# Designs tried in a protein design run: designed miniproteins, single chains, continued (4). Part 23

Each design is a single chain, and the fold is of that chain. pLDDT is the mean over its residues in the fold that is shown.

## One batch from the design tools (miniprotein)

Design m12767
Fold by ESMFold2-Fast:
Structure m12767 (fold): chain A 61 residues (1-61)
Amino acid sequence: SMEELLAEIEEMARKLYEEGKSIEEIEKAVLTYMFEKELSAEEMQLAGERFKELLEELLKK
């Protein structure tokens, strides 16, 4: 489901951020994951919007 997909993206991004990966490396990993899931254009847009929100949260220090 989209809800499960978004949760997996959030967990992955948070884990990579905690491991000290750069924003660029996190973006690359998430994009690779989304391509491997063979998402539709609509699903890709929704996942991308959620990921941007997550990055904004992670960049709050």
Scores: mean pLDDT 79

Design m12768
Fold by ESMFold2-Fast:
Structure m12768 (fold): chain A 120 residues (1-120)
Amino acid sequence: PLPSESEVVPVEEAEKLDNPRIHEQLERFRKVAKEGKEVKDKYSGETVWITEEGLEIRKKAEERIREYAKEAGEDPEEAVAAAFTVPKEMSPVVLMGRQIIHETGPTEMVSKELAEELRK
């Protein structure tokens, strides 16, 4: 089995890489840090930075997850919360919720620490 390696690259090292995809992701994160606003994530309780566009996309993803959960006979609000957090156990509804988030569009959120690093 492949190890589930989440390779976290520091911002300084990412800037030094000649990889256009990494540069595009950094550019999106910097846009969030510059143009985004501080919000308390209602699902995790963490303070995060997100753009108004990201909030709109997130709201659309939430609505799609609620609709799917209703069709599956599960609680829509619990399904949304589970999809936007790191649940201890993943149901099929939570897995579909995460897929809906991915398909709806970029919902880039940065932690307070990362936003401060990106702002210098």
Scores: mean pLDDT 64

Design m12769
Fold by ESMFold2-Fast:
Structure m12769 (fold): chain A 92 residues (1-92)
Amino acid sequence: DLEKELEKYLEMARELDELAEKARANEMTEEDIERFKRLVKELNGKDAEKVLKAFEEALKNGPEKAALLLDTLSGLALIKAGVLKIIIKKKK
């Protein structure tokens, strides 16, 4: 169901935006990191491991770099949602 997939990507984007704000504030918990790993596996598939390594390096270089990566991933989720929204409208 394309409409359920759309809702899923919109939810991912919102969760990644929330994590970006927490990362910028240096307030990410262990639960937030586990949530991020789950989101990355779903969003990036085969590239998930590379994204996780990039995030670990970003965390070492400061909260702003970690937040930027999370914002970028939120943007990717929104792009996927936008494509699905176009497909859904075109079929109706």
Scores: mean pLDDT 82

Design m12770
Fold by ESMFold2-Fast:
Structure m12770 (fold): chain A 74 residues (1-74)
Amino acid sequence: SKEELVEEIEKLLKELKKLIVEYMKKKGASDEEIAKAQEHLDKLAEKAKTYSKDLLEKFREILKEELEQLKKQL
């Protein structure tokens, strides 16, 4: 269902947020820069709720690929 896709995307974005924060801290980013990145990801999660099912499926695959690439850098 669309609701299940939104929930899965929210879960993926939450995981991405955690990994981005970890990566930014390793690179010496400021607390202000980290807070801004977190705000941006939170806005993406809200925007995703307005997407069509087809766009949500494509977005889910993109997020999975981004997570895999980021995990390789940690």
Scores: mean pLDDT 85

Design m12771
Fold by ESMFold2-Fast:
Structure m12771 (fold): chain A 93 residues (1-93)
Amino acid sequence: MTAPLPEEELLKRLKEEIKETAKALYGKEPKEEALEKGAEVTLELMKAGADPVAVYGVGLTVAVELDKGMEYEEALKLALERVEELIKQQLEE
């Protein structure tokens, strides 16, 4: 029987990917709430048609910065600025 995956299951998978990457890069697992926010941002941007690789980077940055005590809006702005920098680097060839 084929049923569409609930958004909650997609969020769980995104949380696990962000958690593993953050642990590899920083040696620590972010808080569950921070991982949840990072996954939510990633899913929302994917629904908006953004590139999956770019949105994963946004979600990772949001989760890591929230774990450090940064406000959600500030973490999101920082993540978006990093994506803009990467796009500029690609355009320079």
Scores: mean pLDDT 74

Design m12772
Fold by ESMFold2-Fast:
Structure m12772 (fold): chain A 62 residues (1-62)
Amino acid sequence: IEEVKKRIEQLVEATLADPLIDRDAGIEAIRKIVEEESKKLTPEQREELRKFGDEAIARLRA
C-alpha cells in the first residue's frame, strides 16, 4: 500500500508542477490507480487507500 501511496503522491506533484497537465486528467488517473490497486487489498487497506486518494484529489481541486 505504501508503494501505491507514493505513486499517487508523485502523480499529484507532477500534475501541480506542470501547468500543461489537465488537473481533471490527474484526478481521473488517481481514481484509476485507487480502483485497480484496491482489488488486491484487504478491506482495511482499501479504505485507507480510498481516503488517501480522496485527499490527493482534493489537493488537485484546491
Scores: mean pLDDT 75

Design m12773
Fold by ESMFold2-Fast:
Structure m12773 (fold): chain A 100 residues (1-100)
Amino acid sequence: LSPAVQAFLGYVDRALARLADDPEKVAKIEALREAYLALVVEKDPEKAKEILEEMISKVKDEKEKKGLRNLKEKMLEAFEKGDYEGVITLALVYIHELVS
């Protein structure tokens, strides 16, 4: 794996360990990790869309749901532009919000 992908996965592992007592946040981080890997490793944006949409469908709060739809759109746009650093930055910002 590239150093950037390895760094992202390491950050995800630390975030999951911190949130081990919060299964809803764990599920969101796991879905975001799978979507990120689908985009930057598998190069499969349709799979990433499905993963993110399933995660969003389980969210109860309308403000959070709107923010996640915006995140999904921005991640897919960054991928289409070949901006893989943008994809990782968007994912990291969201995970940081969950652990803060």
Scores: mean pLDDT 84

Design m12774
Fold by ESMFold2-Fast:
Structure m12774 (fold): chain A 99 residues (1-99)
Amino acid sequence: MSATAVVARARLEALAAEELARLRELGDQSKSGSPEAAVAKVREAAAEALARLREEGDRMVQGSHPEDRAEVAAVAEEVLAAFEAEAKRLIDELQRELS
């Protein structure tokens, strides 16, 4: 793996972790309302977080040397897929807790 791809992974994973922490906090704060509204809010926030992470990934690809772009793009897709899977787990767990 190139040094550029290693740095890109570390940055995207750190951003994804911060976004996941915000989703957990939002889920906890929303438990006092209707269950349906709480799940809808976290789903919307997760979609917005995914869009922000995708934008950052695209920016990293554009900022990379041409020879590194494919590897950085692959790293970004892997980190985004992991974020999407974890966000889904958080939403599914919230839905279970509110049922």
Scores: mean pLDDT 85

Design m12775
Fold by ESMFold2-Fast:
Structure m12775 (fold): chain A 59 residues (1-59)
Amino acid sequence: SPEVDRAVVEILRLLQEAGDAGVPLSELKERFGDLAEPAIARLQAAGVVRVENGVVKVA
């Protein structure tokens, strides 16, 4: 969906700004709501991100 596609782009921007620290999954869920999980799933499927201890990081 266009909303999920926008969330993917915004999450990538946030990850680039956060660097090695990554972004807490809770922060992404608060910011993007129901769009967070499908957006993160697409980024994980693409091999771009990993989730460690509730933090989303660039792979």
Scores: mean pLDDT 85

Design m12776
Fold by ESMFold2-Fast:
Structure m12776 (fold): chain A 64 residues (1-64)
Amino acid sequence: SALDRAKATLLTFFRKFGGVDVTSFSAAADAWLRAQLGPDPSVDGALGLVAELKTRVRGTVITL
């Protein structure tokens, strides 16, 4: 599913940019997901996941 693809994509992003401050790259991850998934109708679901992660990782470490 697009959501599973978004999760896999986010995990790849986190691994590629390990050690990067989550807050500072959250916007980049959002833009990157939009670019990778394109105009897929499920992009809204992927963006919802990114928005949820942004709220949950603010000032904390999260396990995906």
Scores: mean pLDDT 56

Design m12777
Fold by ESMFold2-Fast:
Structure m12777 (fold): chain A 64 residues (1-64)
Amino acid sequence: NLWEKIKEFAEKMRKDLKGESGDPEIYNDDELFTLAVLYRLEKEEGVKLNPEEQELVEKAKENS
């Protein structure tokens, strides 16, 4: 489903961005990329998302 895909995408992207991966991928799906970034920020950096961003992540989870 979409939410599981987003979580996997976020983990892969986090590793790519931190230089923990040897083969970074090019991310072309703007919506998935945005949601993955928001998920990563929430889970990895402890960054507090604004209410609008939190709603976006929750809606993606519900509609996956």
Scores: mean pLDDT 59

Design m12778
Fold by ESMFold2-Fast:
Structure m12778 (fold): chain A 76 residues (1-76)
Amino acid sequence: MSPVETATEVARGISSLPGLSPDVKAEIARDLSKMVVDGSSLDELEQMVDDYVERGKISEEQGEKIKELVRQVLES
């Protein structure tokens, strides 16, 4: 899968998650998609999600769901 195609799949998956505000979904989808296109590692992507949890923008449960989604897309 191309980096652009992978980034699109990540953004689409995040947009489908329940319980997140549209603004938070857009911000996370944008940041993670950019990192995927730039060739960031899975560990770097998971660290970005953890930063959103630490800032109180998402819950720990929401962060784990996003990390699971990112792992599944990147390991496909």
Scores: mean pLDDT 80

Design m12779
Fold by ESMFold2-Fast:
Structure m12779 (fold): chain A 96 residues (1-96)
Amino acid sequence: MTAEEAIEILKTSDDEEEILKALEVLKEQAEKLSEEQIKEAIEAIAKVIETSDSEELLKKAKEALMALLRVAEDKELILRLIGEILRAIGKLLDLE
């Protein structure tokens, strides 16, 4: 699975197993992603976190999000996504 395919799965799939696989791919390939792919992946992961009630899926999404944030060098990208990132983190903290 490519990073582009993984991002598309996060945007279009309702299958938890497919979403978990896509999150793992994005986590593993984080350092190989372009800034545009990192942006799209972070936005897609944030939406998964906001809409999912699965603890396993939320845990995997958190791991993928953290991996992408570690490699993102564009401060403007982070600032633009900060609202979505904060909502995602808030939901994850409610589970901790």
Scores: mean pLDDT 76

Design m12780
Fold by ESMFold2-Fast:
Formats: structure tokens, sequence, C-alpha cells
Structure m12780 (fold): chain A 80 residues (1-80)
């Protein structure tokens, strides 16, 4: 459910903000959830919230030295 996804998003954000290392699967999940909630925010006209989510997604990718091609491949699997 959306409520469960939101709880998972907040757990992953908290883990990232605490300075704990995220594994690749956790980064994929966090980026996926951030992009999903950014689209929900965009549909409601909350563009400031969209920017916050997308900027956080980019920071997580950069901080964990994630391969973008492999990330995009895994994100496509989750969107099916």
Amino acid sequence: SRSEQYKELNKLISKYNSGEKLDFEEVVKLVYLLEQFAEIARSHGYYGVVDEYLNLAQQVIDDNNIDREELEKELKKLKE
C-alpha cells in the first residue's frame, strides 16, 4: 500500500541521513520510492517537494558511487 511505501521511504531516508551505508538494493528502492512520491507531488502541483525528492535521489546516487546504467536497469524492473 502507499502507506507502507511511505513508511519504507522514511526508514531509508533516516538510514541515509544517519550516515549508514546503503547497499545497492537499498539505493534502488530509495530512488524508486523518491521518484514515485515526486510524481505524486507533481500531480498535486507541489513542485518544491518534487525538487526536494529528486535532489535527494541524486545525492544518494552520487554519495554511494552507484553505476547509473545498472540503477536504471533495476528501476525498470520495479516499474513493471
Scores: mean pLDDT 86

Design m12781
Fold by ESMFold2-Fast:
Structure m12781 (fold): chain A 70 residues (1-70)
Amino acid sequence: GAELEKEVEKVVEEYKAIENPSVKELMALAQKALEAVEKASKLGVLTPEMAEKTSELIEAAREALEKELA
């Protein structure tokens, strides 16, 4: 419930606090958010906010990785 929501929010806060996150940092943050969302989904406590924030982080990590590899 609330603890998993706070975990996702904390990860998003960490992401926003970093001026220029590295691909490694973005991937680590996306992984933490994804794990929290998976746990929340299995427990039936997943909120739309958790899903949206996690999706945003995964997309940011993907875009950063593609840019790094280009």
Scores: mean pLDDT 77

Design m12782
Fold by ESMFold2-Fast:
Structure m12782 (fold): chain A 98 residues (1-98)
Amino acid sequence: LLERARELLTRLLEELLAARKERVLAENPDIDPAALDEWVAAARAAIPPLAEEAAEALARSDLEELIAQVREELATTPNESTRELGRRMLRVLEELRR
């Protein structure tokens, strides 16, 4: 379970980073590509330790309670970025619960 959580969270963080990069480019078409690539590289380097820490936290958490909290946030938040993050997180939690 811990190894699977780490794998799923790593994939989630990579997907979120890719989505964030695309959003930044769409909102800021004149952004310096080199500066953006530098930020992406730094963020990607932080993914392994973040995924490990998050996986350990998930292993100690009540998955049903987390799923309920994410669903409640998705139902109430007007923020599309928060909804997208919540949807992706819900998929990870549901896959871990199976």
Scores: mean pLDDT 78

Design m12783
Fold by ESMFold2-Fast:
Structure m12783 (fold): chain A 85 residues (1-85)
Amino acid sequence: MAAREEAARLREEAARARRQAIDLYAEAGLYRMKGQSLSLYDKENAEELRAKYEALADEYDAQGAAAEAEAARLRAEADALEAAL
């Protein structure tokens, strides 16, 4: 297999992982916005529901960070293969 073909495949995988990270970070942002929105209208029930949404947002941020790290790893591997050419 040509190293350039393998590098191209790794870059495609990195692009998919990066898109996954972006989607996960977007979900985290939406949950934080939902928590903030609730705090404006229902003060007594908003605290517990906001804490739940912030916990979900933190989980999505953690998943996004993991996907971003995977994308960086795949890009570095592709760069190393191309540099060897």
Scores: mean pLDDT 82

Design m12784
Fold by ESMFold2-Fast:
Structure m12784 (fold): chain A 107 residues (1-107)
Amino acid sequence: GLKIGEEGGKEGIEGGKKAIENGAKGAGEAAIKGGKGGIEGAKTGYEKKSEKGSKLGSDGGISGKSGGETAKKGAEKNDASLETAGGVGGIGGDFGGELGKKKGLEA
């Protein structure tokens, strides 16, 4: 639940920062945004007692984590396809976080 989403979002932020340090600025920034969005969505859903909102935000945090890890690997290997996949994971994290926040606020 919430803890998994928060931990995933934090790992997405860290992976995104390392991706930027290795030259993958776009993918790294997307992963950081996704990680932050997932954390915010999960917290908002939890505070508003929205089970769906909390789950959507947590799923966003997990997507942000995968995006950050993948973007970091892509940057370290100079693999543009892997770097792009990391960016997509970050975007998914941001989307999940926004949905979690919206559903939390509607509850």
Scores: mean pLDDT 77

Design m12785
Fold by ESMFold2-Fast:
Order: structure tokens, then C-alpha cells, then sequence
Structure m12785 (fold): chain A 71 residues (1-71)
């Protein structure tokens, strides 16, 4: 339980840091919301050992980053 709580806090901090950087870089609210959601899904799937869900979340993150880079 303690390790799970610590991991959750670290994951939450990583998401907030990424959101802050994206916001400072001028990303849209929709793109920031999608980044936050996909980052949380990826980290949760990795924690649960769900390789399929982790890969799906990573693929969506890579797609989001490619779409923003193309703007």
C-alpha cells in the first residue's frame, strides 16, 4: 500500500509537470487534457502490468506528439 501511494504521487507529479510544460509551450486546452489522460493511462497500465493497455496509451501519446509537432 505505501509503495502504491508513493508511486501514485510520483505519477501525479509527472503528469502535472508535463501539463505545466505543455501549457507554457502554448498547447491548446484540448491537447493538454489529452496529454494528461494518456500519460495517466500509460503509467497506470505499466503499474498493473497490462502491456497491451500500456502500448495503446503509448501509441496514442506518440500520435498526439506527432500531431502537435506537425502544427
Amino acid sequence: MSDEELRKEINDALVLMNVGIAKAAGWSDDDIAKLSKLTREYLKAKEEGDEKKAQEAKDELDKLLAEIDAK
Scores: mean pLDDT 75

Design m12786
Fold by ESMFold2-Fast:
Structure m12786 (fold): chain A 100 residues (1-100)
Amino acid sequence: AAAIREELIARIREQLEADLAALKDTELKETLEEALERRAEALIAALESLDDEALELFAAGRPVSEHPQLTEAHRRLQAINAELEKELEAKKAEVEKEKE
């Protein structure tokens, strides 16, 4: 399970690098870097909270209802993603407000 966790964490880090590289507006990239990094850290923390059994079920594509930790981790990830997305939108709105 540790190898699976490390692989998933590596994919999250790769996605963060891709997201940062895909930003067209350099000003937005500078402003949003911290928020994107925090989102990646939150996802990694959620994966680290899963035990080996829950992580193996997750990696096998089993429904989150198959294990209580998967259900709880999914709920936490959704909450974290919603909060971080709200913060990202607030930062984008702030930058646009200064330019408009």
Scores: mean pLDDT 68

Design m12787
Fold by ESMFold2-Fast:
Formats: C-alpha cells, sequence, structure tokens
Structure m12787 (fold): chain A 92 residues (1-92)
C-alpha cells in the first residue's frame, strides 16, 4: 500500500508562490504509470490564494518515493480538480 500526499501550489494576490499539503490518502499499488483524478476542498481560496498546481507524491511505509506527478489546477467554486499521471521519479 502506498500513501499519496496531495500538495497544492498557488499564488497570493501579491504574486508570491505558496504551497500547502491538502490531504493524504492510501493508494493501491499499480505496476505501471497510473492516472488519478483529484477533487478536493479549495482551502487556499479562503486565504486569498489562487491554486495553480496539484502535486502527488506516492511513498511506501519506509518513506521511499515510488511515484510523482503534477498537473495544473482546475478551480471551481469550493473545489480544485486535477488529472495526474504518476510516474517514477527521474533517475536519468
Amino acid sequence: MLLVRVTLTGKTASGEEVEGVAEDFEFEYQDKPTTITYSGRLFMADEGVTPTKVTFTAVDANGKVHYVGESDATVTPGTVTATITLTEPHKK
């Protein structure tokens, strides 16, 4: 079982880039790149931040990163969505 950490990246009204962990959830291990659609609460809008990116990091029980993925954030009232393909971290 992998734990997936969802991180939202956004910009403040002043143009500063900020990030925050949105949530963690368990992910069933796949032996191939897997596409995940994220839909979550828009915490950043409550703080005047516009989400720009969603990043997924999939780690095992030992904290080893197995997969990463990122996508541009799509914002609707109260939610942020992204479709992300998880791939192995660049080792080449």
Scores: mean pLDDT 66

Design m12788
Fold by ESMFold2-Fast:
Parts: C-alpha cells; structure tokens; sequence
Structure m12788 (fold): chain A 87 residues (1-87)
C-alpha cells in the first residue's frame, strides 16, 4: 500500500509539471500520468474500504479524461482556460 501511494504522489507531481508544458504531447502525457496516479489512489482506497476517496478518485479520472479530449481538440484554448480556472 505505501509503495502505491508513493508512486501515485510521484506520478501526480510529474503530471503537474508536464501539464504546464507548452508542448501538446507533453501535456497529454501529463494527463495520462495523472489518470494513473488517481488509479493507484483508488486501488489503495478500495483495499482500505474508503468509499469516499474511491468516489473522489473516479471523479478525478473522469475530469482528466475530459481534459485529455479538450487538449486533443484545441490545445491552446484548453490550456488558457485551465490557467484562468486556477487563477
């Protein structure tokens, strides 16, 4: 369990760095790593019986999947909206 959480944290940090990249392919890789990080958190939460964390993680994956589709369709407009949402 601890190894999965440490890996999830590392993947999430890499995902954030890549998602801030001006390179579309790096941003897409960042989203994919973010999805993997959420998957590991969900797996640990299921082992612990933490249904609340499972639900939050599943919602996070759905949002990241939508972000991936938006980046593929219009990278520049999507990244601008993401920056505005975090401001």
Amino acid sequence: MEEKLQRAEELAARAEELLKSPDKEKALKGVDLGIEAHRLVIEVAKELGDSETVALGEKGIELLKKLREAIEKDFEATMKKLEEARA
Scores: mean pLDDT 81

Design m12789
Fold by ESMFold2-Fast:
Structure m12789 (fold): chain A 73 residues (1-73)
Amino acid sequence: APTPEQQAQLDALRARLLELINEVARAVLEMLLARLDGDEAAAEEYLARLDALEAEEKAVLAERQALVAQIRA
């Protein structure tokens, strides 16, 4: 079973993943709206934001995997 500290870390990682899902949804919507308006510069800024969010999601998932491995050890 996880320690109280490990459980708090799992809860924090879950909360961060939910935040990232919401941020991705907003960035996708903004990018699509920029493209409809013909604003290629704004669309590229939102694509860069999506790339940054993907990198952050990968980092959070890697941290979660490491924590789960520690709990199982």
Scores: mean pLDDT 86

Design m12790
Fold by ESMFold2-Fast:
Structure m12790 (fold): chain A 122 residues (1-122)
Amino acid sequence: SALEEARRAVEEIAEILGLNEEERELLLEALEIDVERYGPERALLEAQELLAFATTYKDSVPSADVLLELIKKDPSALRVAFFALLLKKAGRDVAGFIDRLEEEFADDPEILAVLERVRSLL
């Protein structure tokens, strides 16, 4: 099913980034939000795009400004959680990135909940 394929893509992202169990669970929770909002086929497409992104950029992580613009063009809970964890893996200012996303998505309670979960992992 599209949902099982999307979950598999998220598990591969977690492996590529070397995520711990709590960080992996955050990505799966973000995926479930996207499935509820957009359906499993669209969530799968996003998960596959982010898996390709992880494979390409894990060791050459773009700036927070670039990642924020990519989120603004195609906002999803999984993309928000993934880019925050990607910046965390790279040792960058994740708290500052969360602050900027909280301002941008102030009217989106589901994305705000994801950002609070990321903040709890800092």
Scores: mean pLDDT 90

Design m12791
Fold by ESMFold2-Fast:
Order: sequence, then structure tokens, then C-alpha cells
Structure m12791 (fold): chain A 99 residues (1-99)
Amino acid sequence: DELKELEELAKKSAEGQIKLIEEAAKNGDKEKVREAAKQSYEASKYLEELKKTDPEKSSILAKALAEVSKKTAEQAKKLGDKESAELAEKAAKLAEETA
């Protein structure tokens, strides 16, 4: 129902974000990958807070965010951006703990 639709939407959104991040990395666009890492970290903090009021919705969104964040960290490492990789890894860990 509503939670299943949210899960499908979150999964499709994550797949789309991963494709954009991979494309940015292939083009050597360090700025876009850095922005993605920062956005993942901010989103992970938001979802940790959301868990207090809506744990089911937070869990679904956090699972999708963990996948995006892991891929962002991988691409940041490939570009040699250690700071963005560490930030995205921190985002992935927070998202996994929230899920």
C-alpha cells in the first residue's frame, strides 16, 4: 500500500541518483560528487530525526539513502577525493543504522 509505494519510489529515486553520480564521476566532475556526498550526509541526519516521529518511513528512505551514499563514496574514492569519500561513508553508516 502506501509504504510499498514509498519503497518503490525511493528505490527508483536511488537508482536515478546513482546513475547521475556515476556519470559525473566518469566525466571527472569532482564538484558534483562532492555535492552528492554533502547532500547524503545532510539527508542521513534528517532521516535520523524523522525516525523519532515516523520510524517506518524513515527506515524505507534510509535504506535507499544507504545505497546512494555507498555508491557516492566509491566514486569519490575513484576520483581521489578522500574527504568526500569519508563524508559519504559516514552518511552510509548513519543511514544503515537508521534503517
Scores: mean pLDDT 88

Design m12792
Fold by ESMFold2-Fast:
Structure m12792 (fold): chain A 95 residues (1-95)
Amino acid sequence: MLTGDDFFSITSAEVDPSDPTRVVVDVQFSGPATNEKAQSVADFLAEYLRLEGVEVTSATGTADSTTGKATITFRFPSAEQAQRGAELLRRLSVS
């Protein structure tokens, strides 16, 4: 569960070269990562993308509890939507 005390940073957002409709996002949490926190971030970012006019088919978060790192996998209906999604997510990583 993501709370107001949980901070995260997007460290990468890349289109999967083996599947151009898939975008893989790496996230670093300020504290321990859980699959529940990773999924909350996935849901939050999917909603952000939808508000920016990008269709998202699915978003799944998986956390590494030992490192505070998580991987979020987005599915898009087309390669064009995936590229647009990756661009928007990369803008969030440049802080």
Scores: mean pLDDT 80

Design m12793
Fold by ESMFold2-Fast:
Structure m12793 (fold): chain A 93 residues (1-93)
Amino acid sequence: DIEEQVRQILDEMDAAIDAARAGDRAAAEAHRDRAVSLLRQLYEKDPEAGKNTASFLADLARQHAELARKQGDDDAAAIADALARDLEALYQS
């Protein structure tokens, strides 16, 4: 179910950002890695859905990074920027 896989990827991304804001770097990295892994699985199953989801999530991650910088949360901003770069690499390759 592609819609369910997209939802799981979004939930993992949201969890990564929330963990970063809480100062839990290990949890943030684990959720980030799982989101990327799930995206790679989606790409293998449906390349167009994978590309569209990666593009959407990269934009969302960039928005979260910018908001975190404005709020002075450099740790959350750094994690969101790293996630955006990884997601951008998936659909721009």
Scores: mean pLDDT 79

Design m12794
Fold by ESMFold2-Fast:
Structure m12794 (fold): chain A 83 residues (1-83)
Amino acid sequence: LLFSGTIDRETVASVEEARRILEERGLAAWLAQLETPDGPHVLLVTRPIPSPDPLVVEIDEGVGLLARAVLLTSNKDNEIVEE
C-alpha cells in the first residue's frame, strides 16, 4: 500500500526535500507513516547508520501497510521524530 488521503504536493515535496538534505549530509533518513486515532502521522527518521537496520525496515513496512500520512509537526531545524 501507498499513502492514502490527499496530501498536498508542495507539502510532500518539502518533507522529501528535508530528507534529501539530511541524506546528503551523511545521515540515513527515511519517511515513516503511522495511523493514529488523531490521524495519520508522517515521521522523518534519521540515524547515523547509513544502512537500513531491522527497526527502520520494520517501521517503514509497518506504517506503509497503514498507508496513512499527515504533516510532520516540523520545526525550524527539521527535527527528527522517532517512536
Scores: mean pLDDT 43

Design m12795
Fold by ESMFold2-Fast:
Structure m12795 (fold): chain A 101 residues (1-101)
Amino acid sequence: GPAGAEAGAEAGRRAAEAGSIAAEGGKDNPEANMLAGAGATAGGTAYTSGRRGGNGRDSGRVAALGGRTAAEAGRLAGDEEGERAGREGARAGAEAARLGA
């Protein structure tokens, strides 16, 4: 329903923000920076799909993937802030996917 789509968009925004935070923390680590960019891209995709009234299950799952990817980037870079933000984005995405089911 609408709540699932809205939750998916919000989770996507959080995952994209987590990717940006992880990219800042991973500036000196090319692998972490690339992974952070992938997380931000997935989060942005989920945000856009959710905002267009897409399925909350699908946008939530993509946001969860983005959050997990950003968390991994933060871990590789030793960036606790990025890792934490990514985990929060992943949790929000998983909740949005459940609401959209």
Scores: mean pLDDT 84

Design m12796
Fold by ESMFold2-Fast:
Order: C-alpha cells, then structure tokens, then sequence
Structure m12796 (fold): chain A 85 residues (1-85)
C-alpha cells in the first residue's frame, strides 16, 4: 500500500512500496505541481513542500486515480492520512 500523510500546514510525506511506483508518483508531482519542493528521503519515500492542505488532498486523489487503485482517507491528530490499495 502507498501511504500519504498531509500535515496541517500542507506538507506531504509519501511512502510507496517500490521504485517504479515511486517514480510514477514523482513524475506526476513534477508535472502537476512544478513549483513544489520535492525532497527524496529514500528511493520510495518523498517529502513535498509548498502545497496547501487542499492541494495535498487533491494530489492523493490524483495518485490513486493514476495507479487505478482505491483511496482510503482517515483524519489524524496531526492532519490527514491516505492509504492507496
């Protein structure tokens, strides 16, 4: 599963399962959010800065749609968590 964590300030942490999936996600972000800052934490984990909370949620939906997978949303004390299956 892909996990996406969106903080209250709009910062996004993305955890994917493999490098091919991570690369697809990275390409989507570069295309649709070219002014965001992407920090590569690992080959499968990325921190994205410069998005609003709304843009972060829209990004999670776009990733799920692009991969043809279901999106599960839950609220947390620190923001929002999405799981893509």
Amino acid sequence: DIEILISKNGDVLIKSNNTEEAQKILNLIKKDYPNSTIEKVTDTQFKIEGLSVKEGKDLAKKIAKSLGKDLIEESTSTGNRFIIK
Scores: mean pLDDT 83

Design m12797
Fold by ESMFold2-Fast:
Structure m12797 (fold): chain A 108 residues (1-108)
Amino acid sequence: MTVSLTLRPGEVVVRHVTVKEGETLTIKVSAPGVPPSQIRWYKDGVEIELGETVDGRITVQPDGSLVISNAKPEDSGTYVASAVVGRGEHGRPITAGTGVVSLTVVPS
C-alpha cells in the first residue's frame, strides 16, 4: 500500500491508514522546494533517523519516504513527517508543512 502526502507551509495534513498484519506500507512525502534530506519522521514523538531501521522493519528512505515492511500490531501509532527548511532566531525550527498519519495495523 502507498500513501502520498504533500507538505505545504502553514498546513497540517492528516491521514488515517489501516493495513493488515504482514503488509508493506510506503508513505511518500513531497515538500515543494525542500530536499528529501530535510524531511524528519517521528513515531509517537520519537525521531526516526534517515537510513535507520526501527525493529528491522521501519525505515526512512533517502527520498524522504517511510517504509513499514511486514507490519505488526505494535507498529500502530502516530507517524509525523515534518519538512524543516531552517532555524530561526534562538534555533526555532522553520517548517514547510507537517503530515500526520494515524496508522492502525489489524491482526491477521
Scores: mean pLDDT 77

Design m12798
Fold by ESMFold2-Fast:
Structure m12798 (fold): chain A 87 residues (1-87)
Amino acid sequence: MIYKITITIRGVTPENAPLAAEAAKQAAEKYGEVLEASFRVVGDSGVITIVLKTKPENAKQAADAMARAAEEAAGGEVISVTVLPLE
């Protein structure tokens, strides 16, 4: 299946948001094929979106790993994680 995983992290800057996005992408790659990866900064929050092709049983584990990797890389606090199946 394909999943759109969106992570919102508070307390990021334009300088450290790319580090959070890259860490989340690397974590996701351990669980499946990353088809798309993007991030944006909105005020003091970063929004990381990864489209991941993986097995249903891996999607939640991937999202949790991505959130932890993003927090570790950039600091800040993950305030939301959304996992949306696309097919």
Scores: mean pLDDT 84

Design m12799
Fold by ESMFold2-Fast:
Structure m12799 (fold): chain A 112 residues (1-112)
Amino acid sequence: ILERIEELERRVESDESMSPAVKTDLLGVLLLIRALYEEGAPEEVVELLVRVVEKIIDAYRAGLLSEAQVQRFLSRVKEVMIAYREGEPAEKVKEKIREIEEELERAIEEGK
């Protein structure tokens, strides 16, 4: 997991096509995911978060998501991570992440 987070951080930092706002938001979310991993969050939760962020990065790079859509999805990911830290059960957190992933997949399909 950590190596995968580090790879996504490198991809975002080196991408000259991303706006500074999108880069800042993506790096901020990846930093929060890393913090959850280091705090001992369940591996399944961290893997789902990493998977969603990777899909956002790939879709944005492909021109399938607008900057506003990226910011909305990342905001929802942040809300789920805050809920986990505030004591929401891991199963509820995983359910919410899967809901975000399903909405993201629909937005990507509409962007094609």
Scores: mean pLDDT 83

